# Designed miniproteins, single chains, continued (6), part 3

Each design is a single chain, and the fold is of that chain. pLDDT is the mean over its residues in the fold that is shown.

## One batch from the design tools (miniprotein)

Design m20074
Fold by ESMFold2-Fast:
Structure m20074 (fold): chain A 92 residues (1-92)
Amino acid sequence: SDANAQALQSMLVSLVQRGAKVEVKVEGGTLFIEISGLSNSEAVATALRFIGLGLDGLSVEIEVSGSTVKAKVGGLTKDQAQAIKDSVEAAK
């Protein structure tokens, strides 16, 4: 849904503004997201937020490795995925 896309966008922009490194790759309606520069507790909290987005109807796959979070998010339109990437880049 548009609300889920907006929630993901806001979460990622907030992480950039807090000093995390957020890298986003777009392939159609799928986002490949890598987040680093987190503490271990912040990485766990971020993974739980992605799980919440999956429960709300996005297709979410998550991998946590120490302080790094990698997520694959599907169920977006191509335009939604691109808008999220553009917003993350603009926040850097």
Scores: mean pLDDT 84

Design m20075
Fold by ESMFold2-Fast:
Structure m20075 (fold): chain A 75 residues (1-75)
Amino acid sequence: IEEALEALKAGDTEKAVEYLEKEAKRAEEQGWLPIAETLRKAAEAARAGDTEKAIELAKRAQKGQEVMDQMLAAD
């Protein structure tokens, strides 16, 4: 997700969409469907030129992954 955020901030829409789609597929494979959906929505916003919304959604997905990592670490 960090790589997608860097690409969004740099204005590299193609790279941002690629990273967001890759992260969405990974989240789906892990069973984290809400995170995967949020990442796909971020990719759609980026394609539409709504960089601000894409960044917000990507940050939301990143926070979701951090919460999941904490749950795994907590046993």
Scores: mean pLDDT 76

Design m20076
Fold by ESMFold2-Fast:
Structure m20076 (fold): chain A 65 residues (1-65)
Amino acid sequence: SERELTVEALVAAGYSREQAEKMVETSRREGISDVELLKAVAEDMEKQGRLEAAAKLREAVETLE
């Protein structure tokens, strides 16, 4: 499912499963799409110099779009 793919992408980026699930639930409640959430996290990872993690998140975005 889209939710499962989004959670797994966040876990691969370094979040715990519990944190990833909470992030998805909170974002969805606020009207933020899973794609928008993953893009925002990818931008944050890029600012931190975590380019490989950011690339994996952007690949997940392409799968969902």
Scores: mean pLDDT 84

Design m20077
Fold by ESMFold2-Fast:
Structure m20077 (fold): chain A 69 residues (1-69)
Amino acid sequence: ADATPVLDFLDPDHSGRLSPEAIAALRRAGITLPPEVAATGELNQEVLDLLRAAWEREGDAFVPRVLGA
């Protein structure tokens, strides 16, 4: 799936929540999270839509950019 490698990085425990490290990585990559997501870490549909849009735009470059590789 489009965002699977990024989702595995953002939520390795598959808890449906972003780690503080994942939130920092998304900010470094220039992805603006909704304020409520930044506060709670909840991986909701808006975050998934943002990830899909970035993946669609950047393709193979998206994962290295988010992961900082």
Scores: mean pLDDT 67

Design m20078
Fold by ESMFold2-Fast:
Structure m20078 (fold): chain A 70 residues (1-70)
Amino acid sequence: SLEELLEKKRLAEEHLELAREYNELSLEYGKKAEEYRKKGDKEKARELIMKSASYTVLAIKHVVEALALL
């Protein structure tokens, strides 16, 4: 029904919004990692890039879940 289709679309849009938020967090942590890398702080840069990578994985997970609803 149209109602069921709209409910699935809304849930898919919620997953895409979460994916966008996690992608933005990934980019911010990536920028911070770059700053610490330029300062020569390799340990802090590595910690921040790991956080960036973790948020990228979460963003991908939510994109996949959104696509599964379509």
Scores: mean pLDDT 91

Design m20079
Fold by ESMFold2-Fast:
Structure m20079 (fold): chain A 97 residues (1-97)
Amino acid sequence: SLELEVLAAIALIMGAVTRIQAEREKDPKLAELLREAADHLAQAGNAISRGDVETAVEHLERAAEILEEAYKLSGDEDLKNMAERARQLAEQVRELG
């Protein structure tokens, strides 16, 4: 499905952006949360690409939880927005799967 391919690309891009943010982060605890979230987003994108909807949703929901924790630690509204996007992506993957 072209739609699933687009959702996979979005998850992978979100993961890449979060990883870059982690590498630039000076707070070690926040950097670790961002690295963990980036890994889950990358795993979600790979799972979508192979048609593993259940695994993709689990990784997207876990990424959202970690990004929400990162938001609470930092106050960075962009992290809250990314957590909300990850949850929306999980819903879209579930609907198309």
Scores: mean pLDDT 91

Design m20080
Fold by ESMFold2-Fast:
Structure m20080 (fold): chain A 55 residues (1-55)
Amino acid sequence: ALERRLRFESVRAAVELHEKAKEKGNIHDPEISKEMLEELQKRVAELRARAAAEA
């Protein structure tokens, strides 16, 4: 159950970040791509930490 929620939230976060980058037209910029990847990793880590604390 928890893993399903993590997967769903991760996908939603990735889509939102990708759409914001597209609006700015900077999706192909290496620095923007790196920042998006780092932010996504951070969100996944936060969700995992929250899940561990809740469990």
Scores: mean pLDDT 65

Design m20081
Fold by ESMFold2-Fast:
Order: sequence, then structure tokens, then C-alpha cells
Structure m20081 (fold): chain A 93 residues (1-93)
Amino acid sequence: GKSGIGAVFHAVGAPGTRALSSEVEEAAEGETATVKLTLENDGPVTVTAKVENGAAEGEETTTVLTERVSTVEAKIKVLKAGSNTIVVWTTSL
């Protein structure tokens, strides 16, 4: 698997849902990073965002998206920085 600090987005629902873009705000140790994922979907999609791995913590959130193009945010607190890179993962698309 990939190494680093990550946020995972699991999208379940409309067939053909795809990621259009992802954005990561840089954060230092002890700061909160914002991870944004923009999805295109053909109908309602349930998106669960959670911290995957690394020296970070964040709340699991679940959002139902009904717009054709929608942006979902995840907030993660960086517990240890250094050479870690915040990465965005999409699964179950």
C-alpha cells in the first residue's frame, strides 16, 4: 500500500461515479489539514470520509450527494509531520 498520512473517500451509489479532482491543504504537525474531493455522479451517492493511515486523526463523516458535481471535505489533524505526505484515496467508485 501507499505510505503517508491519508484520507479515504468511499463512494457508494450511482454507477459511473468518478473523481474529477482532489485538493490537499498543507498542514504542519498539530494543525488541521483539509482534503477536498470533487465527484461527478449520475444520481445519489453516499460518501464516507475517514483517515486511512499515518500519524493523523480525524472524524469519520458520511454525506449523501445528490448534485451531478459535488465536493466533499475531510478534516484531519496531523499528529506527526516530517516527510509524510497527505494523500487522497478514492475507493468503491
Scores: mean pLDDT 61

Design m20082
Fold by ESMFold2-Fast:
Structure m20082 (fold): chain A 55 residues (1-55)
Amino acid sequence: GPEFEKLKEEIEKLAVRLHLQGKVEEARRIAEQLKKAKTIEELKKLKEYALNLLS
């Protein structure tokens, strides 16, 4: 649904930002978890994880 696709896009952008900061392994882990994510809840947790890494 629209919320799922929007969250995926937001997390993909966060992974790009992490990669640009040199956090390549963290960005890779996020990309792998995105491929496995099946629910809005999983995406929300992944987004929170990515945001914490950018702090």
Scores: mean pLDDT 86

Design m20083
Fold by ESMFold2-Fast:
Structure m20083 (fold): chain A 64 residues (1-64)
Amino acid sequence: MAAVATRILSTLLANPGAEYSASELAELLGVSQSTVSRALNRLEAAGLVERDPVTGKYRLGALT
């Protein structure tokens, strides 16, 4: 289960200026949207990703 979170982080780290919706990440990673949403919820709780309240898209968190 940690593997999906790691793949999401790797994707964001490869393009740190980009924002992705849960559906975009699901398509990109070849996994279900529910799996991505669960991983994103965990990463957001850890402060590793942030959700834009206007666009609903996720970006790399304020780790820097």
Scores: mean pLDDT 77

Design m20084
Fold by ESMFold2-Fast:
Structure m20084 (fold): chain A 72 residues (1-72)
Amino acid sequence: MSGEELYEQAVRAAGSGNFSRALELIRQLIEQGEFDLAIDALKTLINYARLRGDSEGVKEAEELLKEVEKLK
């Protein structure tokens, strides 16, 4: 699966509230070295998690975002 396909699936999963699936797809983006797409997907996930009041999901995604930013 291409990085762009992984990104599109991650954003769709985040939008539907399937944050576990979104994180799985984002971790695959990171493994492929697609750090910019992973960062964009994480920011999208954080926004949806905040809208849904998922404070733990926000924290987990923010921690992963900080780690990905260190890899750039």
Scores: mean pLDDT 84

Design m20085
Fold by ESMFold2-Fast:
Structure m20085 (fold): chain A 56 residues (1-56)
Amino acid sequence: SKKEEEEKLAIVEERLKEAGQELSAEQKALLREIIEASKKKEVDKVNELLAKFFEL
């Protein structure tokens, strides 16, 4: 669901901004992959990457 993806991504970005001063290069790369996958409408990939990000 496109709107649900966007809402999840917005929540992730907000949480990252709050903690974001200490993001590693790997965490930043993962965030970029989430954004790119969302732009390409790769729903399954976005969900997988979000799960991985929350596990960090």
Scores: mean pLDDT 70

Design m20086
Fold by ESMFold2-Fast:
Structure m20086 (fold): chain A 73 residues (1-73)
Amino acid sequence: ELSDEERALALQHIDALIAALKSQPDADSPIVKEIIAKLEEIREAIENNEPLSKIEKLEKELRELIDKYVAER
């Protein structure tokens, strides 16, 4: 279970990550757009008080996208 404080902090962190990604030189690249879309999906799940299992699944998908981005050629 996420407390109201934990939810507020998580949303703040997600907003900071989205802003950081949008400031990247490659912000318009398909992979960065996918990462931003996944972060927005996680934000919506947190706002809608979705089960932690759903949030964890989305976070796993986000990590896979970030790994792909970091390994980008």
Scores: mean pLDDT 80

Design m20088
Fold by ESMFold2-Fast:
Structure m20088 (fold): chain A 87 residues (1-87)
Amino acid sequence: SVSSQGQSIAQQTIQDPDSGGQNFHTFVSTSSAGSALGAVQSVVQTAVDSGVDVTDILRSGAATIGTKDSSSQQQAQQSVDQAIQQL
């Protein structure tokens, strides 16, 4: 399950990758690895559903999670790789 905050960040990122992408990056950078993973998965789901290419934002998010926890980074990277195949 994704929090309402994570869903709001995902929607903002897809609607405005510049401003929403900054909010997404700030959330991923300041949150726990688990919360950051949830945000990446929310953006993946929203991007696939919307057909919007935010690959650079997703790759950056996965890399930032890698600075916190390698297991969460692997899960984020798998979600990003699957999304890239569909975008």
Scores: mean pLDDT 74

Design m20089
Fold by ESMFold2-Fast:
Structure m20089 (fold): chain A 60 residues (1-60)
Amino acid sequence: MDEVNEVINQAIKNGDTDSAKQLIDLYDKLQEAKKNGDTETAKQLQKELDQLVEETKKKL
């Protein structure tokens, strides 16, 4: 989702490298789970990613 990349870039610009790293890691894990057909893990990771995106946006 384009929004994830936008939020990552804004976090980096604001010096919130920890949130940016967490978003990148979570996104990579989600893509891996989807590729492997692990729908249960993918759903959990998607939920965590959505929550972290919203939390990071509130801190921007």
Scores: mean pLDDT 81

Design m20090
Fold by ESMFold2-Fast:
Structure m20090 (fold): chain A 89 residues (1-89)
Amino acid sequence: SGAEEARRAGEEAAEAAREGNAEGAAEGGQRAGDAALRGGTLEASRAANEGGRRAAEAGGESGNPKAAAAGAAAAVYSTGAGVESGHPG
């Protein structure tokens, strides 16, 4: 489902951010947002928003400025998808 895909992508983004992998964090956040848009449900939008938030937190905790920036970008991507789907979380 879109919610499951968004949740998994959000978890991947958070893991990448935690490891200082800025590229993986940004990509995971984008995938979570895309999954929420395809799913078109409140659950999918919330899963994407939660994933993005966790990626931002993990990036900030990493001590790596690039990972922190990528985590923040993941949160923006996930939140934007929620708004566009009509379910802003």
Scores: mean pLDDT 71

Design m20091
Fold by ESMFold2-Fast:
Structure m20091 (fold): chain A 78 residues (1-78)
Amino acid sequence: SQRELELDTLIALAHIEAYLLKKAVEKGAPQSEIDALKARIDKLIDEIRNLAKQLSPETRARAEKEIDEIKKDVEKAL
C-alpha cells in the first residue's frame, strides 16, 4: 500500500540519519550538529510509530524492530 511505502521511506530515512550521526561524532562535529541529528532521528521514530499504528500488527512489529535497531545504532554512535 501507499502507507507501507511511506513507512519504509521513513524507516530508510531514520537509518540514514543514524549513519550521519555516527559520521558526525567520528569527525568531531559541534554538539549543536549532533543534537540536531538526534532530534531529527527522534522525530522520525515518532512518525514511524504513528504511521505503524494505522497498519497491520505484523507491520507494526516490523516497525518496532527497525526502531530498536535505529536506537541501538544511535547508542553505539554516541
Scores: mean pLDDT 90

Design m20092
Fold by ESMFold2-Fast:
Structure m20092 (fold): chain A 55 residues (1-55)
Amino acid sequence: TLEHIREIARILIENSKDKEAAIRAVVEYARKQGLSEEQIEEIRREMEELIKQQE
C-alpha cells in the first residue's frame, strides 16, 4: 500500500548511509507494487524533503 511504502521510505532514508541509493530502491519497489506515477513522485518528494531536514 502507499502508506506501507511511505513507512519503508522513511526508515530507509533515516537509516541508510547512501541516501541516493535508498531513494532509488524505494522508487523501484513502489513501481513493482503497482503504484501510480503520481504516487511514486509523491513518495520521492517526501524522501527528498527528509534528506533536506538533515541539513
Scores: mean pLDDT 79

Design m20093
Fold by ESMFold2-Fast:
Structure m20093 (fold): chain A 80 residues (1-80)
Amino acid sequence: MKILAFGAVAASQEEADRLRAIAEEYAKRHGVLVVLGIKLVEDDPAALEDPDYVSRLHAEATREAQEKAEKIREEIEKLK
């Protein structure tokens, strides 16, 4: 089984839920496991103007996805 980890930043909870649904459909169709780390940004244009804020959220989302994927890989390897 192939495990894919992706980080994403979403502008709203609806967008985050949509991304999760898309990832689940992709995983089902391709027979892979997809781990998503998603962080929400504020509904405030000033916050979105901060490149450091958005980059930090994306890095954190990616990190969380990778950590979850590694934990899943470790659990699978324990079954050997």
Scores: mean pLDDT 75

Design m20094
Fold by ESMFold2-Fast:
Structure m20094 (fold): chain A 87 residues (1-87)
Amino acid sequence: MIEKLKEEMLRLAVEIGRLAAEVEELVRAGDLERAREALRELRRKVEELKKIAEELKKSGDPKAEEIAEKAIEAAEAVLRHAEGLLA
């Protein structure tokens, strides 16, 4: 169970990174409509990661809890940066 949650969280982290890069590229290209669509998808993936991370925090494993907290912080920072590009 814990290993599966860690794997799902890692997969979401990779998707979040790809979506953030897509938002940045679209903003630079001046395609603000597609950039906003990519940002909405990024926001959904960040919320999915946060849900999985909260389950990991409830596992009772201190290492899993630390990894989950760091993943939440990193995902929220990525989202905040991408939102700033469209502000």
Scores: mean pLDDT 85

Design m20095
Fold by ESMFold2-Fast:
Structure m20095 (fold): chain A 51 residues (1-51)
Amino acid sequence: SEINLTAPPDEVIAQVRALYAADPAAARPLLEGLTHHPDPAVAATARELLA
């Protein structure tokens, strides 16, 4: 599944959570990058899922 990172933050979070639920290994590199996302909710969600 292709994630649209230009979507609003809440939609990015929903897409990333769906990917992590389906394939945690594939999601991990993307989550690592998203910890540096300028939106604090996106960055916090990425850190939460990596913990």
Scores: mean pLDDT 78

Design m20096
Fold by ESMFold2-Fast:
Structure m20096 (fold): chain A 55 residues (1-55)
Amino acid sequence: GPVLPEPTTLSEEQRKILQEIGEKLREIGDQIDEYIALLKQGMSEEEAAKKAGLI
């Protein structure tokens, strides 16, 4: 594989785990943001939650 000029602080294994955690956190954040945006548009709490994937 390619050799970086400077060493990273994370191993390949650690990087993969952190990437996976980051993806999950982004998904949750996106769902919450969509829910809030839908509520601001006048959508009901139930409909907003369903559309955002929270229920």
Scores: mean pLDDT 76

Design m20097
Fold by ESMFold2-Fast:
Structure m20097 (fold): chain A 77 residues (1-77)
Amino acid sequence: ADYERALENLDKAIEAAKAGNFDEAVKYVSEAMRAAAPLTQEQKDEALKAVNAALNGDSETAIKHLERLKKLVEERA
């Protein structure tokens, strides 16, 4: 796993979500998940919730789940 790259992409995903750039946020989450693999079930669940919120244009919910996901990745780094 490349946790430095995963965390960098999660920070980019959070910034994209704050800017309302949801397609970019989803792209960065996907790159972060590839870097962090293999993933825990909890990491998968938070990533799915973040992506679903982003696809629905819900910035607040997307950011909440991205920050939770970042914390889970940091715990394994």
Scores: mean pLDDT 85

Design m20098
Fold by ESMFold2-Fast:
Formats: structure tokens, C-alpha cells, sequence
Structure m20098 (fold): chain A 66 residues (1-66)
């Protein structure tokens, strides 16, 4: 899945804290839950609205240099 690919790439690059630029939503909860279960800390940055899971993942990639 796209979330699993995000997690694997973040681990390969040695990321421990993931910068997350989004507002509260059901989509955002799924991504944050998966990242925290994988052992990442979450750092909230300037929030940006997202309308899909795919958009949320892409935005996280961009903000973390993935």
C-alpha cells in the first residue's frame, strides 16, 4: 500500500520524526495511526487541508524530502 511504501522509505532514510502538515480528519487519523504504530514520532507543522489519503501521503512525502 502507499502507506507501507511511505513507512519503508522513511525508515531507509533514517527519519524518526515525521513532519505532518494536515488538519484533523478521518483520512489524517489513518496515516498518523499507521506512522505511530510503525514507531515514528509525529511533528505537526503548518496545517494544509487534504481531500484524499493519496493527497495526504504525497504531502507528507514532500514535507519530509521523500
Amino acid sequence: SAIEELIEEARRKGIRTVAVPFRYSDINKEVVLALTKAGFAIHGVEPQEVTSLEEAIELIRERNGL
Scores: mean pLDDT 78

Design m20099
Fold by ESMFold2-Fast:
Structure m20099 (fold): chain A 88 residues (1-88)
Amino acid sequence: MRYRFTLTVTAATASTYLLTLPASTGGTPEIVVTLTAAAAGETATATVDVELADEAAAEGVREVLDGAQAQDVGTGRAHPVAARLERL
């Protein structure tokens, strides 16, 4: 089944935030996404669509994403990611 993950970072600076997660045997696919904010205080957002077996597998991926760290490419600082799950 196809699921959409919406990833958000509250921007500390006007920058691009890079999230990289390697594929895992626990069912997390490799995810590389960029989130861009035009100004400090904005919510940078990205979406990723993944095919997974069921909603339990999708919630597992959401938990890994929700709490991952996205790197501010301008400062090198890590910022927490919030993740939401939608079924397509």
Scores: mean pLDDT 77

Design m20100
Fold by ESMFold2-Fast:
Structure m20100 (fold): chain A 66 residues (1-66)
Amino acid sequence: VIELLKKAVEAYKQGNKSEAARYLTAASLIAIGDGDEKLLETVLKVGRAMDEGNYEEAEKIVKEAE
């Protein structure tokens, strides 16, 4: 899941918003399927940072989740 979040942030920074959304969706579905509530919260925080255009914060959230 963390690897998918890294790919989402990278795609978003490159302007590939649709690709970034696909990675975020995949990450959230895996977290839900695993019952990992903490990981799901991380996915949601990354998504919010990206929606705000704060790519540095999104990268920081992903790095702290490692």
Scores: mean pLDDT 80

Design m20101
Fold by ESMFold2-Fast:
Structure m20101 (fold): chain A 60 residues (1-60)
Amino acid sequence: NEGEKKGREYAEKAGKAAAEGNAKEASIYGQLASDAFEEAGLGGHKGTLYAAREVILAGG
């Protein structure tokens, strides 16, 4: 699934941005993850949860 793949990639980027201390970019990627999952019909909340988990694990 293209949208799920993109959503997971954006969530990972959100975590990486947080690890770099870039909270603004982490938030942007988190939103993109949500949008990608929503467009795929999987629910935007799933993308948000993945991004939030990556950010928390990165210490943001």
Scores: mean pLDDT 76

Design m20102
Fold by ESMFold2-Fast:
Structure m20102 (fold): chain A 87 residues (1-87)
Amino acid sequence: SRAASLYAAAQLLLVAAQIDPENAARDLENAVELFLESLELGAPPLTPEEAQRLIALLEEALATLELSPETRERVRRLIEILREQIA
């Protein structure tokens, strides 16, 4: 499905953000946008363990990366959605 493809692409960009410091902020921004779009098109195949891991990575990114205010808001929104999924 489109949702599954967008989710997979977002996961790859999130990995890229962790291993390429020069492009980390841009890769994270693109990953978050794709994650949010995948959620709009359907629920991702996310376990509670996967959600907790992703939340931890997103919180680390908020603490360590120079992100625009718009990207920071989208990251916080994604964290909120993921927390709701595991509540």
Scores: mean pLDDT 79

Design m20103
Fold by ESMFold2-Fast:
Structure m20103 (fold): chain A 56 residues (1-56)
Amino acid sequence: GSSVYLPMEERLQRAKDFVNDMKPKNQETANKFVNFVADELLLSAEDKEKLKKLVA
């Protein structure tokens, strides 16, 4: 995990790219990766939902 302080928009963009790079086989797997990445990056519930929509 990283403790780098990045602007929220940058964190969401990097999180989206990271999930997409893992190439989840279906929406359920994508949602699990989004939840894992969001928790690792300490995203709020609102930002987690934004990330989920960016990935899906």
Scores: mean pLDDT 72

Design m20104
Fold by ESMFold2-Fast:
Structure m20104 (fold): chain A 80 residues (1-80)
Amino acid sequence: SEFEKVKAEVDKLAEEAIKLIEKGTEEDIEKAYKVLEEMRKLLAETAEKYKDNNELLKELQKLYLEHLQKFDEVLEKVKS
């Protein structure tokens, strides 16, 4: 499905961002934020394309929030 394709791309971008954050340098953290921005744009473009599909929009929101939470958890560990 379209959602499965978007989820796979989002999961890949999220994994890349997490690996960058785990390196802990200012440069890598900056790169991680750029990858997060790409993920955000992909989700926004998908939401606009399917704006009348309420069920898909809820799934996209859940996917985004889950990855954002994991990103914050890893960032906090690096800062400590």
Scores: mean pLDDT 81

Design m20105
Fold by ESMFold2-Fast:
Structure m20105 (fold): chain A 81 residues (1-81)
Amino acid sequence: AGAAQAAAARAATFDVLVEMIRATAADEARRAELEADLAAVAASHAAAGLLTPEQLRELAALAEELGLGDLAATLRALAEA
């Protein structure tokens, strides 16, 4: 696929992860479980090239803002790889 299709796929992946991060932060009872699952999902997408280091840093900043410190640390580590 061309660069435009790759960019569109990354934008869509980023948008989905933003919504998942917000949903995880809102679910206090399942937060720790969902945070761990979301970290694994983000790692998988990063390994597949569906998230740029810049997008990973933006997701980490959002996770930190919403109190998801473990997820934020994982996303920052993925951005440095």
Scores: mean pLDDT 84

Design m20106
Fold by ESMFold2-Fast:
Structure m20106 (fold): chain A 85 residues (1-85)
Amino acid sequence: MEEALKDEDPGLRAMAAFFAGLAGDYETVEKALKDPDPAVRVGAVMGAALSGDKENAKKILEKALTDPDPEVRRAAQEALERLGL
């Protein structure tokens, strides 16, 4: 998973970030939230929200609310609302 985050294709990195989040791999998700491409950071947010671990998802989503990109912040806000957080 971490090796896929170093891929030159941001679409592949976004998918890797999404599946890391879905799997509860929060170490990889936190690395993905530092990716220069906002699509990769959105992938991490969406995956974490779908993980079923509300406590760790909340921490990741709260970090994403401070993201410089408005679409990343929006994804985090919508995910928190869906989780009832």
Scores: mean pLDDT 80

Design m20107
Fold by ESMFold2-Fast:
Structure m20107 (fold): chain A 63 residues (1-63)
Amino acid sequence: VDWEEVDAALARMELALARNIYKQGKKLDPEELQRLIDRVRSLGTPEAKEAAEELEKILKEQE
């Protein structure tokens, strides 16, 4: 089993959830969002890097 692919799929699901919450006008907890960014970045894949950058944009827009 390729655990990196499983982790990437989970990261995509978490990104989708965060985006849905953000679109509904609800603010995400900055600490939780930062932990998600760190987890996604730790995967080291180009797809994970792109997802982490999108999460960073959400975090900055909430300021």
Scores: mean pLDDT 71

Design m20108
Fold by ESMFold2-Fast:
Structure m20108 (fold): chain A 84 residues (1-84)
Amino acid sequence: MSEVHAEEFKLLLDIEKPKSAEQAVEAALRAIREGHTELAKKLLDEMIKLGATVEQLRRVAEAARANGHEDLVKYAEEKIKELE
């Protein structure tokens, strides 16, 4: 993944900012499928600010695990522990 692609997705999110935790979840799942792990981490932080539930964070962690992004799984699990 190139930095340019990650920043382009970030700019699109700034223009079409997620209005809900669920929108941020869907954006994070897309980023994970496309290998934009740094963008997915930023979206996890945005989800929490938007009031994401532990269940929504678990969905993102599961997607990261399925796509082999162990660092992102650990990041999401740490955020889940902070909310529990």
Scores: mean pLDDT 74

Design m20109
Fold by ESMFold2-Fast:
Structure m20109 (fold): chain A 66 residues (1-66)
Amino acid sequence: MDAIDALVGYYESIMPSLSPAARAEAAEILRRTMFEAQHLSDEEVERLVEEARRELDRILARERAA
């Protein structure tokens, strides 16, 4: 739960810096991560969240480079 809450907070913090298309892409990553987390162990959830965070960081880097 805490790892998911941190990921949601990060998405909210970067959202103003993203285009509408990038926000939709980031929201889909978040939705997928939250859905998959329902069926995983705590250790697997932490790894999934770290992977999702890296995907969000790539989106943010792309938007800032544009």
Scores: mean pLDDT 82

Design m20110
Fold by ESMFold2-Fast:
Structure m20110 (fold): chain A 70 residues (1-70)
Amino acid sequence: MSSEELIRKAIEALNQGKEDEAVKLLKEAFERDPDDVLGLTLVLMQAVINGHKKVADAAAEAIREAEARR
């Protein structure tokens, strides 16, 4: 499963209200492509819109780690 596929599945999990599954998929996506700031940002935006603070916090942390590598 590619990082892009994991991001897509994380967004699907968010839309289904499955926060813990979305966090797991987000972490797997970050492990496969830690520089995919765009994909991580899409998950963050979706989590904020849906009110899922746990997923939003996880996505923001992953983005911070990705940006620290520049």
Scores: mean pLDDT 81

